Designed miniproteins, single chains, continued (2). Designs and how they scored, part 49

Each design is a single chain, and the fold is of that chain. pLDDT is the mean over its residues in the fold that is shown.

## One batch from the design tools (miniprotein)

Design m5794
Fold by ESMFold2-Fast:
Parts: structure tokens; C-alpha cells; sequence
Structure m5794 (fold): chain A 87 residues (1-87)
């Protein structure tokens, strides 16, 4: 699961770098930030560092919220929560 989330975030980043998608670049960057925050949180939760997992998820969600709005923030929070529940 966490490896799949990380691969998704990386693929999104590669798409952004390989040829900017036609559309709001800021929204794309926000989505990648939200996924990165969720993945980072998931990785820390897996390692047993749940306090760091929450902090990473909050930073990612806040950054995504500022750039991409509520949906990006919510997505990052849900990803981190799912990873904590799986641990």
C-alpha cells in the first residue's frame, strides 16, 4: 500500500517534469504535495513514529490546502489515517 502511494506520487511528479500538463500547474503541484505528505506520514506510521507521521501529514495537508484547496488537504489526511489504521 505505502509503496503504491509513493509510486503514484512519483509518477505524478514525473508527469509534471516530463511535460507540464495543460492545466493549472499550481493545482497539480498541490495534489503532488498532498500525496507526498500522506505518503511521508504513512512511512513514519509504519516505522512506529506516529508522532512524526502526524506532523508530516499536517505539513503536507496545510501546504496542499493553501495551494490546492480543501480536497487536496482532505486527501492527504485520509491517506495518513489509512496508513496508521493498517499499522
Amino acid sequence: MEKALEAGAEAGREALEGGLPKGPTVATAAAISAMGGGVGGALYARRGDKEKAKEEAEIGARSAGLAGGEKAKRGAEEAAKAAEEAA
Scores: mean pLDDT 54

Design m5795
Fold by ESMFold2-Fast:
Structure m5795 (fold): chain A 55 residues (1-55)
Amino acid sequence: MTDEEKEKLKKELGKEFEELVKKQKSVDEAAKIFAEKAKKINEAGKVVADLAESM
């Protein structure tokens, strides 16, 4: 039974990994989009902050 339990755990891990990979794709896409927007916002914010300092 211990060996069967190990096989079960390996199978569960495999399924969990497959689920994570599938979720990872959508999450990674969202994260990249967010990072891109964050960069642009940060650049714009830096320009605004620099302008405000000059005012």
Scores: mean pLDDT 69

Design m5797
Fold by ESMFold2-Fast:
Structure m5797 (fold): chain A 93 residues (1-93)
Amino acid sequence: MSPMEKAEELVREGKKHASQGLHYLEDGDVEGAIEHLRKAIEYFERAIELAPKDSPLREEAERLKRLVQEALEAAEKGDVETAKELLKKALEG
């Protein structure tokens, strides 16, 4: 598997964890959501490291990391509605 193919796989896995985090927030399990959002951020960070500089894949991974990190911060503060909105925005692109 090439570094680019691996980065694409890592973005897909990060998105799965972000989606799972959204599901946990919708079910009222904030602690479960936080664990999945942290995992998503780790996947996006690894994807950023492997993706070529200035590639669309790197830009997408950086966008996803930013939105999911903001969602994590909102969830940790108990702002569940803002966290859900940010995750929906991340997953729409």
Scores: mean pLDDT 88

Design m5798
Fold by ESMFold2-Fast:
Structure m5798 (fold): chain A 91 residues (1-91)
Amino acid sequence: STKKRLAELFNEGLKKAGRTNTMSDEEQAKLEEEIIKSLIRMIESIAKLAIESGKISEEEAEKEKEKIYETLLKEFGLTKEELEKLIEEIK
C-alpha cells in the first residue's frame, strides 16, 4: 500500500540523517495523519482551482472529490468517520 511505502521512505530518511530508527507508534500515527491532511489540502486546492477556471462545476468537483476520498479510505485503512474528522480539522 502507499501508506506502507511512505512509512518506509520516512524511516529511510531518518536513518540517512543519523537519527534513531525507532519511531514510537504515536509518532508514526501522527506522521500518517499529517500526510493525509496534506493530501486533503491538495485535493481541496485542485478542486477549487478547477471550479474557478471553469473546467468543472461545483457538483462535478464534489463528485470527483468523493471518488478520491474513497481511494484514500482504502489506501490508508481509514473509516469515513475518521476522514470526516480530518477534513473538519483542516477547514
Scores: mean pLDDT 73

Design m5799
Fold by ESMFold2-Fast:
Structure m5799 (fold): chain A 72 residues (1-72)
Amino acid sequence: SHAAAERAVAALREALAAGDEERATQEAMNSGVAAILAGDREAAEEALRAAREGGNEKAYQSVANGIRDGGL
């Protein structure tokens, strides 16, 4: 659902702000999957933007992987 995608992006932003690298990577993957399952392209773009703005390349890659995996 859209609400689930929004919560996943919020959790990613929280992990990035806390500097929790492991949590950020996990939440990044979840946000990509949740956005695709919801059909929410806007949430997917926000997850990628959040990871990029946080300067966390691993999180960015994890969002992209989640989008790919969720596309099934």
Scores: mean pLDDT 76

Design m5800
Fold by ESMFold2-Fast:
Structure m5800 (fold): chain A 60 residues (1-60)
Amino acid sequence: KIEIITKLLEEYVKTNKLSKEEQEVLLEILKLLADGDIDGALELLEKHFPELAEKIKKLL
């Protein structure tokens, strides 16, 4: 599950023009996923990237 989410986030970064602030938030999300904190990662995704969070929830 974590690997799938990480791959989706990496692809999102490649396909979308992100601000420096958005990139910093995504790095924090990736850190939470690496630590196994899926709930914390989803909370940040919902606040900053709600459409992406919805897609990821459908895969969980």
Scores: mean pLDDT 77

Design m5801
Fold by ESMFold2-Fast:
Structure m5801 (fold): chain A 64 residues (1-64)
Amino acid sequence: MKPSKIKKLAEERLEEAERNPEMPKELLEKLKELLEKDPEEALKLIIEYEIELGIKRIEEAVSK
């Protein structure tokens, strides 16, 4: 994969994450900085957090 494609995907995922009120603003700021230095790592971190957030929502729904 070309680095430019990974950066674009990371930017798109970050924009979607910014629209999620459950995402910590501090994490979003770190992701934005990381995206400039290492877009691949930024993309991985965004996806990992989105998965964790999804699992938390499922746990809240099931355990309630």
Scores: mean pLDDT 74

Design m5802
Fold by ESMFold2-Fast:
Structure m5802 (fold): chain A 58 residues (1-58)
Amino acid sequence: AAADVSSEELGRAVAEAAKAAGDARLPDEYRAAIRGAAAALGGMDADEAIATAEAALA
């Protein structure tokens, strides 16, 4: 549910999607998607979610 999604959960979910797509690094499209999702979910920290996704892919 949207209300239960944390920045870290969003970041991990995007990293899992990138891994499933065969991406070794987080593409700009996924960074933009995180920012959009964070805005839609009401004040979530997009930078934290992006950092979590990048760390999960490293």
Scores: mean pLDDT 72

Design m5803
Fold by ESMFold2-Fast:
Structure m5803 (fold): chain A 86 residues (1-86)
Amino acid sequence: AAAELSEEELKELEELAKKAEEAEKAGNYEEALKYAEKLAELALEKGDYAGAASAYAHAAKLYKKLGKDEKAEEYYKKALEYAKKA
């Protein structure tokens, strides 16, 4: 099994995901991207591959909205790789 996350660790990941979504809804795509990337890195540190995959997919969508198509493709690839490890 993947590493067990504590209640505090789960809340931290959930807060980052919420902040990324709220920033995106507000049109603050660069701010949303910072939260999504932090979420992906933290999820990987904690062995949460499903969370990392979701965060990388969100970051890829944000890169598309910013016109950074090559980075979006790279991040979609990361999302798929971590989804396979979940």
Scores: mean pLDDT 82

Design m5804
Fold by ESMFold2-Fast:
Structure m5804 (fold): chain A 80 residues (1-80)
Amino acid sequence: SKAEEVGDAASLAVLETLEETPVKDKEALEEAIGKALEEQLHSGKVSPEAIAEAVRKAAEAQGEPELAEKAAERIRELAS
């Protein structure tokens, strides 16, 4: 479905950020993820709900569920 494709793109963006940014520095990682998500939202190509779902899934797969929750809240704030 369209939502799955959009979710995959957001998940890949999060995974790439996790791969490039040292997981040891969670603050820098959260900032990098937030930046990538802001770019996606500003382009108007993806719904905030789809991004939040994809980010949660990707972060959990990488063992960082805290980042998933923070990213979801950040997306919700940006969408308001």
Scores: mean pLDDT 59

Design m5805
Fold by ESMFold2-Fast:
Structure m5805 (fold): chain A 69 residues (1-69)
Amino acid sequence: SPIDERLEKIREEVKKMTPEERSQLLVEARRAADELGPEARQAFDNFITDVSNEIKKERQKKEEEKKKL
């Protein structure tokens, strides 16, 4: 599905960003969501927080695996 492909592409782009770049992107995107309304901002914030946390956990998990060898 085109929508699923787009969402996956966004996730991949976010994964390769540095924590700093990701934070700045999130701030700007939250501003845009705020212009759409409080509900949009809440939904966006929750979604991005979940995605960010999942990416961090995935990275740490893979790093731990390689560190162990």
Scores: mean pLDDT 69

Design m5806
Fold by ESMFold2-Fast:
Structure m5806 (fold): chain A 55 residues (1-55)
Amino acid sequence: SDEEFAQVVKEAAELVKAGDYDKAIALLEEVSKDPKYKEKTEELIKMIKLLKEFA
């Protein structure tokens, strides 16, 4: 559901804040298996990968 997706995005954001980029990426990769959220989650994953590279 959209509520479950919002909760996962919030959890991923907390992981990024903690510096746990790999866990945030893994969490979003699981959600990207749903075609409804694939494009949005892939965009977020790309942003997190860039943050990790310049961290």
Scores: mean pLDDT 82

Design m5808
Fold by ESMFold2-Fast:
Structure m5808 (fold): chain A 80 residues (1-80)
Amino acid sequence: GISDGQRGYQYGQQGQVRTSMIYARRALQDGYVDQALQALQSAQRNAPPQYRDDITQAIDLLQRGDVDGAIGRLDRAISR
Protein backbone atom coordinates (compact mmCIF):
# COMPACT_ATOMS: atom_id res chain seq x y z
CA GLY A 1 0.00 0.00 0.00
CA ILE A 2 0.96 3.66 -0.19
CA SER A 3 2.36 5.55 2.81
CA ASP A 4 -0.22 8.31 2.25
CA GLY A 5 -3.55 7.67 3.94
CA GLN A 6 -2.03 5.77 6.89
CA ARG A 7 -3.20 8.45 9.35
CA GLY A 8 -4.49 7.62 12.82
CA TYR A 9 -8.11 6.67 13.44
CA GLN A 10 -10.79 9.31 13.88
CA TYR A 11 -12.07 9.35 17.45
CA GLY A 12 -15.60 7.90 17.46
CA GLN A 13 -15.60 6.40 13.94
CA GLN A 14 -14.13 3.11 15.21
CA GLY A 15 -16.64 3.20 18.07
CA GLN A 16 -19.57 3.68 15.68
CA VAL A 17 -18.49 0.70 13.54
CA ARG A 18 -17.95 -1.42 16.68
CA THR A 19 -21.43 -0.45 17.94
CA SER A 20 -22.93 -1.55 14.59
CA MET A 21 -21.14 -4.92 14.88
CA ILE A 22 -22.48 -5.36 18.44
CA TYR A 23 -25.99 -4.50 17.22
CA ALA A 24 -25.69 -6.99 14.34
CA ARG A 25 -24.51 -9.75 16.70
CA ARG A 26 -27.51 -9.15 19.00
CA ALA A 27 -29.89 -9.11 16.02
CA LEU A 28 -28.47 -12.47 14.84
CA GLN A 29 -28.91 -13.98 18.31
CA ASP A 30 -32.57 -12.85 18.19
CA GLY A 31 -33.06 -14.31 14.67
CA TYR A 32 -33.21 -10.98 12.79
CA VAL A 33 -30.78 -11.86 9.99
CA ASP A 34 -31.99 -9.13 7.58
CA GLN A 35 -31.55 -6.40 10.22
CA ALA A 36 -28.06 -7.70 11.04
CA LEU A 37 -27.11 -7.82 7.35
CA GLN A 38 -28.27 -4.22 6.79
CA ALA A 39 -26.33 -3.01 9.85
CA LEU A 40 -23.16 -4.79 8.67
CA GLN A 41 -23.50 -3.44 5.11
CA SER A 42 -23.82 0.10 6.52
CA ALA A 43 -20.83 -0.43 8.82
CA GLN A 44 -18.75 -1.88 5.95
CA ARG A 45 -19.08 1.35 3.91
CA ASN A 46 -17.44 3.36 6.75
CA ALA A 47 -15.26 0.65 8.31
CA PRO A 48 -11.54 1.22 8.94
CA PRO A 49 -9.32 -1.55 7.46
CA GLN A 50 -9.02 -3.39 10.82
CA TYR A 51 -12.79 -4.13 10.79
CA ARG A 52 -13.51 -4.24 7.05
CA ASP A 53 -12.29 -7.82 6.54
CA ASP A 54 -14.22 -9.10 9.58
CA ILE A 55 -17.42 -7.34 8.45
CA THR A 56 -17.01 -8.56 4.86
CA GLN A 57 -16.52 -12.16 6.04
CA ALA A 58 -19.53 -11.90 8.39
CA ILE A 59 -21.71 -10.66 5.48
CA ASP A 60 -20.46 -13.54 3.28
CA LEU A 61 -21.23 -16.08 6.02
CA LEU A 62 -24.76 -14.68 6.46
CA GLN A 63 -25.38 -14.81 2.70
CA ARG A 64 -24.36 -18.51 2.83
CA GLY A 65 -26.74 -19.11 5.78
CA ASP A 66 -23.95 -19.60 8.36
CA VAL A 67 -25.38 -17.53 11.22
CA ASP A 68 -23.19 -19.19 13.88
CA GLY A 69 -20.07 -18.53 11.82
CA ALA A 70 -21.03 -14.87 11.40
CA ILE A 71 -21.60 -14.48 15.17
CA GLY A 72 -18.19 -16.05 15.85
CA ARG A 73 -16.47 -13.71 13.39
CA LEU A 74 -18.13 -10.65 14.95
CA ASP A 75 -17.23 -11.86 18.48
CA ARG A 76 -13.54 -12.04 17.52
CA ALA A 77 -13.62 -8.56 15.91
CA ILE A 78 -15.46 -6.96 18.86
CA SER A 79 -13.12 -8.59 21.43
CA ARG A 80 -10.01 -7.03 19.84
Scores: mean pLDDT 75

Design m5809
Fold by ESMFold2-Fast:
Structure m5809 (fold): chain A 84 residues (1-84)
Amino acid sequence: AFAEAKAKADEGKALVAKGKQTLDTLINVLSLGPQLSDWDKLTWDNAKTEEEKKYLAAVDDVATGTKTYTTNSEVLKTEYSDKL
């Protein structure tokens, strides 16, 4: 239904915003931008610090939110374009 697709798209958008806000905090508030390149090899199994775990959670939030938003946004555009 339109309401369900819209709610899921909005949820995905919010999740992306949450992840980006966390990444912005790590980069700009905590000045961890240069260290992020070292975190390319981070996994949930080897993450040791709270900042490393926040980075992984933020990356997951952006990825999951983007997928959810894109999938449901496409449903809205193809099936409900007249309501947008």
Scores: mean pLDDT 74

Design m5810
Fold by ESMFold2-Fast:
Structure m5810 (fold): chain A 93 residues (1-93)
Amino acid sequence: SVHDRIIQVMRDTYNSIRPYLSDDDSSQIDSYISDMENSTTIDQMISSYNNFISIVQTHADNNSDSNVSSIIRSIIRRSVGRIIGIIREYRNS
């Protein structure tokens, strides 16, 4: 289902970026992932996803290590691209 595909992208993305996050960021993101898993609509899932990406993007922007920032940005671009693809396929089907 579209819901399962969106949740999988979120889980894959979080697992990929987790080593680069602070404990505080990870706790906040765990809350948003829980919200997404308990969401009953695509709009609620996308809202939770956007909150997650906002935290990760802010962390990348504020990271003084350009290599770490670059890795995080690459993970974000891939994640967002996959979500856009899923939503586009859903709307066109």
Scores: mean pLDDT 82

Design m5811
Fold by ESMFold2-Fast:
Structure m5811 (fold): chain A 83 residues (1-83)
Amino acid sequence: SPNTQLLLNMTHQTLLNDSHSTFSPNQLQDLTNQSYDQGQSQYNLPSSFTHGLLGDTTSTLNSSPHSSFSDDQGLQLDSDSLG
């Protein structure tokens, strides 16, 4: 879906452009290329990136079983509404 591609592209660019990024451009490209080579999205990012409110976007990822990344991420943040 075009929306899914837009979100993934935006996330990828944000991580690459962020001065506080844990991953260097080279490492991020290598990870992305590996995911494409497998024919599926395999974003194995550190906790700093995985906790980035991806819980809501997991609905999009779950429409196409890409990775278990979405399985546990966002559980704690989903209940943030209580605060």
Scores: mean pLDDT 48

Design m5812
Fold by ESMFold2-Fast:
Structure m5812 (fold): chain A 65 residues (1-65)
Amino acid sequence: MKKVLVVVADTLEEAEEYGKKLKEELGADDYIAIGNMSSEEARKLVRELEEKYPDKEFILRGVKP
């Protein structure tokens, strides 16, 4: 099963940098960087991705303040 990180931050730039670093540290197969999204919206997106791609594991991570 492929591991895909879903990384949410206040800006897309922060999400991209954090996602790249975290993918390397955790040995994930890929990452998706999202800026300016609420935790509720991010959770909904992850659920939709899990339904579309049941062969993949999606791991939600937020950039902490």
Scores: mean pLDDT 78

Design m5813
Fold by ESMFold2-Fast:
Structure m5813 (fold): chain A 62 residues (1-62)
Amino acid sequence: MEKLIEEAREKLRKGEEALKRGDYDTTQALALEAIELSKKAGDEKLREEGMKLLRDAVAAQV
């Protein structure tokens, strides 16, 4: 369980960096992975963070 939370946090950090670079495809993939990991871990806050990152990536696309 703790490993899933750590992996989800890492995916969120990498996704945030990808978003800053304008790499929206990578951001979406990382956000989706973080959402799935947080669901398996039962961490609703991490899931919401992943969903926010996903929304930000989609909204930033042309």
Scores: mean pLDDT 82

Design m5814
Fold by ESMFold2-Fast:
Structure m5814 (fold): chain A 81 residues (1-81)
Amino acid sequence: SEKEKQIELLEKLEKYAIMKLLEKGTPQEVLDEFAERMKEIFERWEKGEISFEEAVERLLELAEEVDPEVAEELRKLLEKE
């Protein structure tokens, strides 16, 4: 279903972002905050409070706040979908 594809894409973006941040030596405290804020975005989308497109946009903005290079890599990943 479309919903299942959207969940899979969001999970893929999350895993990729966390992996890249870990590779760059991002502090655990920053990783924990990133994961918690991403969880809030996912919960809002799941509740229908924001669109899928808005959830993706907010996730990219969050990644850019932490590491602009990781955000750019996520944008490139999205271009392949």
Scores: mean pLDDT 83

Design m5815
Fold by ESMFold2-Fast:
Structure m5815 (fold): chain A 69 residues (1-69)
Amino acid sequence: SKVIEKVEKEFERFKEYILNDPNITEKSLKVDFKSFKTFWENIVGDDPELRAFLDKKYEELVKEFKEKK
């Protein structure tokens, strides 16, 4: 959907922030992602496609973060 395309673009900006800040930890990453997810769920509502998309993106981000830290 067009909403998913917008969320993906904003997620790429969020990902750049997470991966470029040396002070981010696994714990702070989880908190920051929860804030990102809550923000978009408040805008879009209860959308199972959005939840599946965000869960997949979180898993991918955690893997990349662990490989770089």
Scores: mean pLDDT 82

Design m5816
Fold by ESMFold2-Fast:
Structure m5816 (fold): chain A 74 residues (1-74)
Amino acid sequence: GPVKEIKIKVNINIDYDPEIDEQTLITETSRVVKEVILRFPEGTTVNINLKNIKSDEELKEQFDKVIEEIRAKA
């Protein structure tokens, strides 16, 4: 049969406080990615997911306010 190429996929999920400086977040995340690339075989794919832990709460509060205003006007 055809030779099945072994693919390595590394997923990095970072939940962060928005009080963290953006440059610090980028710099430290880049260091982690560099370590993965150096330690894993050539052809390794790295996916990064950054989640602001407070943005979901702020977004929810904004949606709740908009919904309340719509209901008050209806």
Scores: mean pLDDT 70

Design m5817
Fold by ESMFold2-Fast:
Structure m5817 (fold): chain A 99 residues (1-99)
Amino acid sequence: MEEEVQKAIEELRKAIEDGDFEKAVEASTRAVKAANRLLDESEDLEKAYQVLEEVFDATAEAYRAIVEKEGDFSPLAIDAATNLLAAATLLVVARERLK
């Protein structure tokens, strides 16, 4: 799971650098799905939280890049925003479980 998340983050950042926003959204979706599974299956919540912070940062980077080029109400920007909100939700859940 952690390796799957890291691979998705790397693919996401490369897609942003290449200007391939469709692939960036696809990689972002994979990162969020893998992060959700990591949170559900992880016995090390502190480490899972750190990985979720990386997913949040990567999805935020993708959203900003897409909005700047495509506009905030483009289909790709909406998909990126959805992934960013999902990543933020996972962080909140992980933080509450650490208390």
Scores: mean pLDDT 83

Design m5818
Fold by ESMFold2-Fast:
Structure m5818 (fold): chain A 68 residues (1-68)
Amino acid sequence: MSPKERLIRRIEGFMLTFVRHAARQKVPREKVEAALEALAEEMRAQGIPEEVIRRIVERAREEYDREV
């Protein structure tokens, strides 16, 4: 795997862990959405393609919904 692919996988894993933990701690959806938007902006600033950002954020939302 390329270094870029490894970075993307690590970010995805971190976000999934974050939203699962947030769901278990009963963090409100609105607060989780604000955190996901902040992370999306950071990923854009780092030059990650919009399609990849959208995929990761959608996956994170699905994981949060699955745990609630």
Scores: mean pLDDT 79

Design m5819
Fold by ESMFold2-Fast:
Structure m5819 (fold): chain A 66 residues (1-66)
Amino acid sequence: SLDELTLEGEILRAFGLMAFSLGDYELAIRQLEEAIELYRKSSDPRAPEALKEAEEELKRAREALE
C-alpha cells in the first residue's frame, strides 16, 4: 500500500542502515540522502514518518564521520 516513491525510499533507507551497521558511513549518508529525497517527493501518508526517521538516521551517520 506504499506508493512507488515511498517503496524506493524504504529500499534505499534499508541499504543505508546496512552500510551504517558495517561502518561505511559515507555510503550510509549517500543512501539516506537519496531515501529522504524520495520521501519528500511522495504523497503517501506514511512518508512523513519515514522521512523523520531517515533524517535522524542521517544525522547519526554524519556525526559518526566527525
Scores: mean pLDDT 85

Design m5821
Fold by ESMFold2-Fast:
Structure m5821 (fold): chain A 101 residues (1-101)
Amino acid sequence: ALSANTAKGIAYLLKGAKAYAEGDYETAIKYFEEAIKELSKDPAAKIQHGAAEYMLGKVYEAMGKKEEAAKKYDEAIAEARSAGTARGAASAALIEATRAG
């Protein structure tokens, strides 16, 4: 079942994605950080947690903050791999490929 923490995290993730699409990077960072806080409370939400960290990395990249972006991508890869699932492994591989290309 979807926990209250995971539901809140997904809601923040969607709000962050909307702000990012609109070019409002300050608001996007705020919502993705709130998503990470909520999703980190649910061990079943590792893939969603990784997705929030990946999106925060993309915001930092768009802002030209390459080192901060790299750190968030590394955190996203670690969370996705720590899920111990085929989906988690695939998500981590896609993030690594995006960083390399």
Scores: mean pLDDT 82

Design m5822
Fold by ESMFold2-Fast:
Structure m5822 (fold): chain A 94 residues (1-94)
Amino acid sequence: SSELRQQARLLISKGVGYTILGIGHALDGNDDEAAKAYEEAADYYVQAGKLYESLGDYDSATDYYGQALKILQSTPKSDQSRIDELAALKAKAE
């Protein structure tokens, strides 16, 4: 529905915002705060991906799972089990 697509867009906007926040912390040398912001960004992209999956929009779900995966893979100390679970979600949506 159009309402669910609007919800997905809001989640994506939050993911972008946390990515920008993470970059700001990283530039200041605040690596732990940057990692927390990147984890939040990834969580929002995962939520958007799941919402697109519920709409049968597997192409969009794959794209946002992919963005979350790239963020987590690039974030120091990210939980490998979370990365593996997200890679599986992305593969299933393909």
Scores: mean pLDDT 87

Design m5823
Fold by ESMFold2-Fast:
Structure m5823 (fold): chain A 61 residues (1-61)
Amino acid sequence: DKKKKGLEILAQGGAKSNQILQDAEQASKQNPDKAKEILQQGSQKAVELSKQAQEEVEKIL
């Protein structure tokens, strides 16, 4: 079922996005003066990764 495979791709994309956000949180705690920039960059990377996962789902639908 394409739907099941699509959900699996989204779940993997979400896990990778969470990892990026976790890494950004750790880096922001170690560099408090740059915390805002680090968190914003992490969020941007997470968004791009989510878009990539959605594009992969679109290709299999």
Scores: mean pLDDT 80

Design m5824
Fold by ESMFold2-Fast:
Structure m5824 (fold): chain A 67 residues (1-67)
Amino acid sequence: NAEEHLERGKKLYEEGKYDEAIEHFRQALALDPKNAEAYRALGEVLRKQGKTSEAAVVDNKAAELEA
């Protein structure tokens, strides 16, 4: 389920496995497209990779879902 992919992604992020973490966060969003937490988690990983513009896009999506 979406929560299991979020949990797995967070663990991979803690291990520094950013590409694998992104894959799991994207899978969580495929299962639950309104999951603001998954968009925020994806934004954090993208920032760690220096992908600041991509991070801003997903952060905006999380904010829209919480509005």
Scores: mean pLDDT 84

Design m5826
Fold by ESMFold2-Fast:
Structure m5826 (fold): chain A 59 residues (1-59)
Amino acid sequence: MQEVVEELAEELRENPTAENLELVQEILERIAQIEAEYPGDEEKALAAAEELVREVLER
């Protein structure tokens, strides 16, 4: 999970636009929801979060 957040922070640092800031904010909210959906299942939560980040960053 921290790795995914750091990846998002790096993307924001390279392209610090308002739209990227909103995108990162939305992803973080969804990651929090995924964590709540899989409490204690770090592996599943991480996999779902990584897939979400990939989908959003690809478009």
Scores: mean pLDDT 72

Design m5827
Fold by ESMFold2-Fast:
Structure m5827 (fold): chain A 57 residues (1-57)
Amino acid sequence: DEARRHFERLSADLDLPRSVRLAALADLEAFMRKYGLSPEEAARLVVEALRTGKSLH
C-alpha cells in the first residue's frame, strides 16, 4: 500500500504505538476515498495531525 509506505516514512521519528498506527492507517484510506487525496497527500495530513495533536477531521 503506497499510502502506508508514505505514512511510515513520514512518521518514522514519532515511534507511534501500534494502536495509534492502526487507527492512522484506517484514516488514510478514508481520507483518500472521501477527499480524493493522493496517497502521499493523505499520509502528510495524517502525520501532521499526529504531530500537532489535532483531530484527523
Scores: mean pLDDT 75

Design m5828
Fold by ESMFold2-Fast:
Structure m5828 (fold): chain A 65 residues (1-65)
Amino acid sequence: ELDRDIAVALVEMLAGIAKAIGDPRYPVLDRAAQALEEGNLEEARKLLKEAGVSDKTIDDIIALA
């Protein structure tokens, strides 16, 4: 669960940065973090892709979870 907690924290940090700079993607990033926390890796990957996160970064995040 520690690796998953790190993955969730990373996506939550991305969402927080997006919100701070006024990026409209932050709600999708928040939902991706929730999906990771729930262990729904398929939904998390889909949401991260919708948020415009690169495939490489998505693969790295999912590998932690």
Scores: mean pLDDT 80

Design m5829
Fold by ESMFold2-Fast:
Formats: structure tokens, sequence, C-alpha cells
Structure m5829 (fold): chain A 76 residues (1-76)
């Protein structure tokens, strides 16, 4: 469970960062796609962490990715 949450968190963060980069380059379509993927992966990570009984892991995943997703969302 923890390894899976970590993987999903890293994927979500990477997509959020790619969304910001795509938007900076004027690729609004790619930015939107990456932002959507970031949010989907974050949701999966949170749900998995909570199902595993680790709310602290869920909080850390959300905090880590939400900052990147927020930047991507504001840029989109």
Amino acid sequence: AREEVERLTREAQRHAEEAVRALAEGDEEAAREHNELALEKLKEAIELALKAGDPELAREAAQRVLEAARAAYEAA
C-alpha cells in the first residue's frame, strides 16, 4: 500500500509540473490533460492511503501534490 501511494504521489506531482510547463509554452491542451491526470492520481493516492488506515500518508500526499496541482490549475 505505501509503495503504491508513493508511486501515485510521484506520478501526480510529475503531471502537475508538466501541466505548468506546457501552459508556459502555450500548449493549453497538453496542460489541461496533465492537470487532469495529476488530480486523478492524487485522488487514487489519497483513497489508497486512507483505505490502508494511514491518514498522515494521505495528508502528505495531498499536500505534496496539491501545491503542484494548484500552480498547474492557476496556470491553466
Scores: mean pLDDT 80

Design m5830
Fold by ESMFold2-Fast:
Structure m5830 (fold): chain A 50 residues (1-50)
Amino acid sequence: FNVRGAELFVLERYDDAIAAYREALRLNPNDADARFNLASALDRKAELEA
């Protein structure tokens, strides 16, 4: 990996994680771990894209 490739790979992983956490919350809205992880993934992705 060069640095750019690693960043794109990480962003793709966050997109997949965000989609998975959203689906988990649709099935179980009371999943506090999924809510926390979704918020963390969204924040980290936004920081990396800044």
Scores: mean pLDDT 72

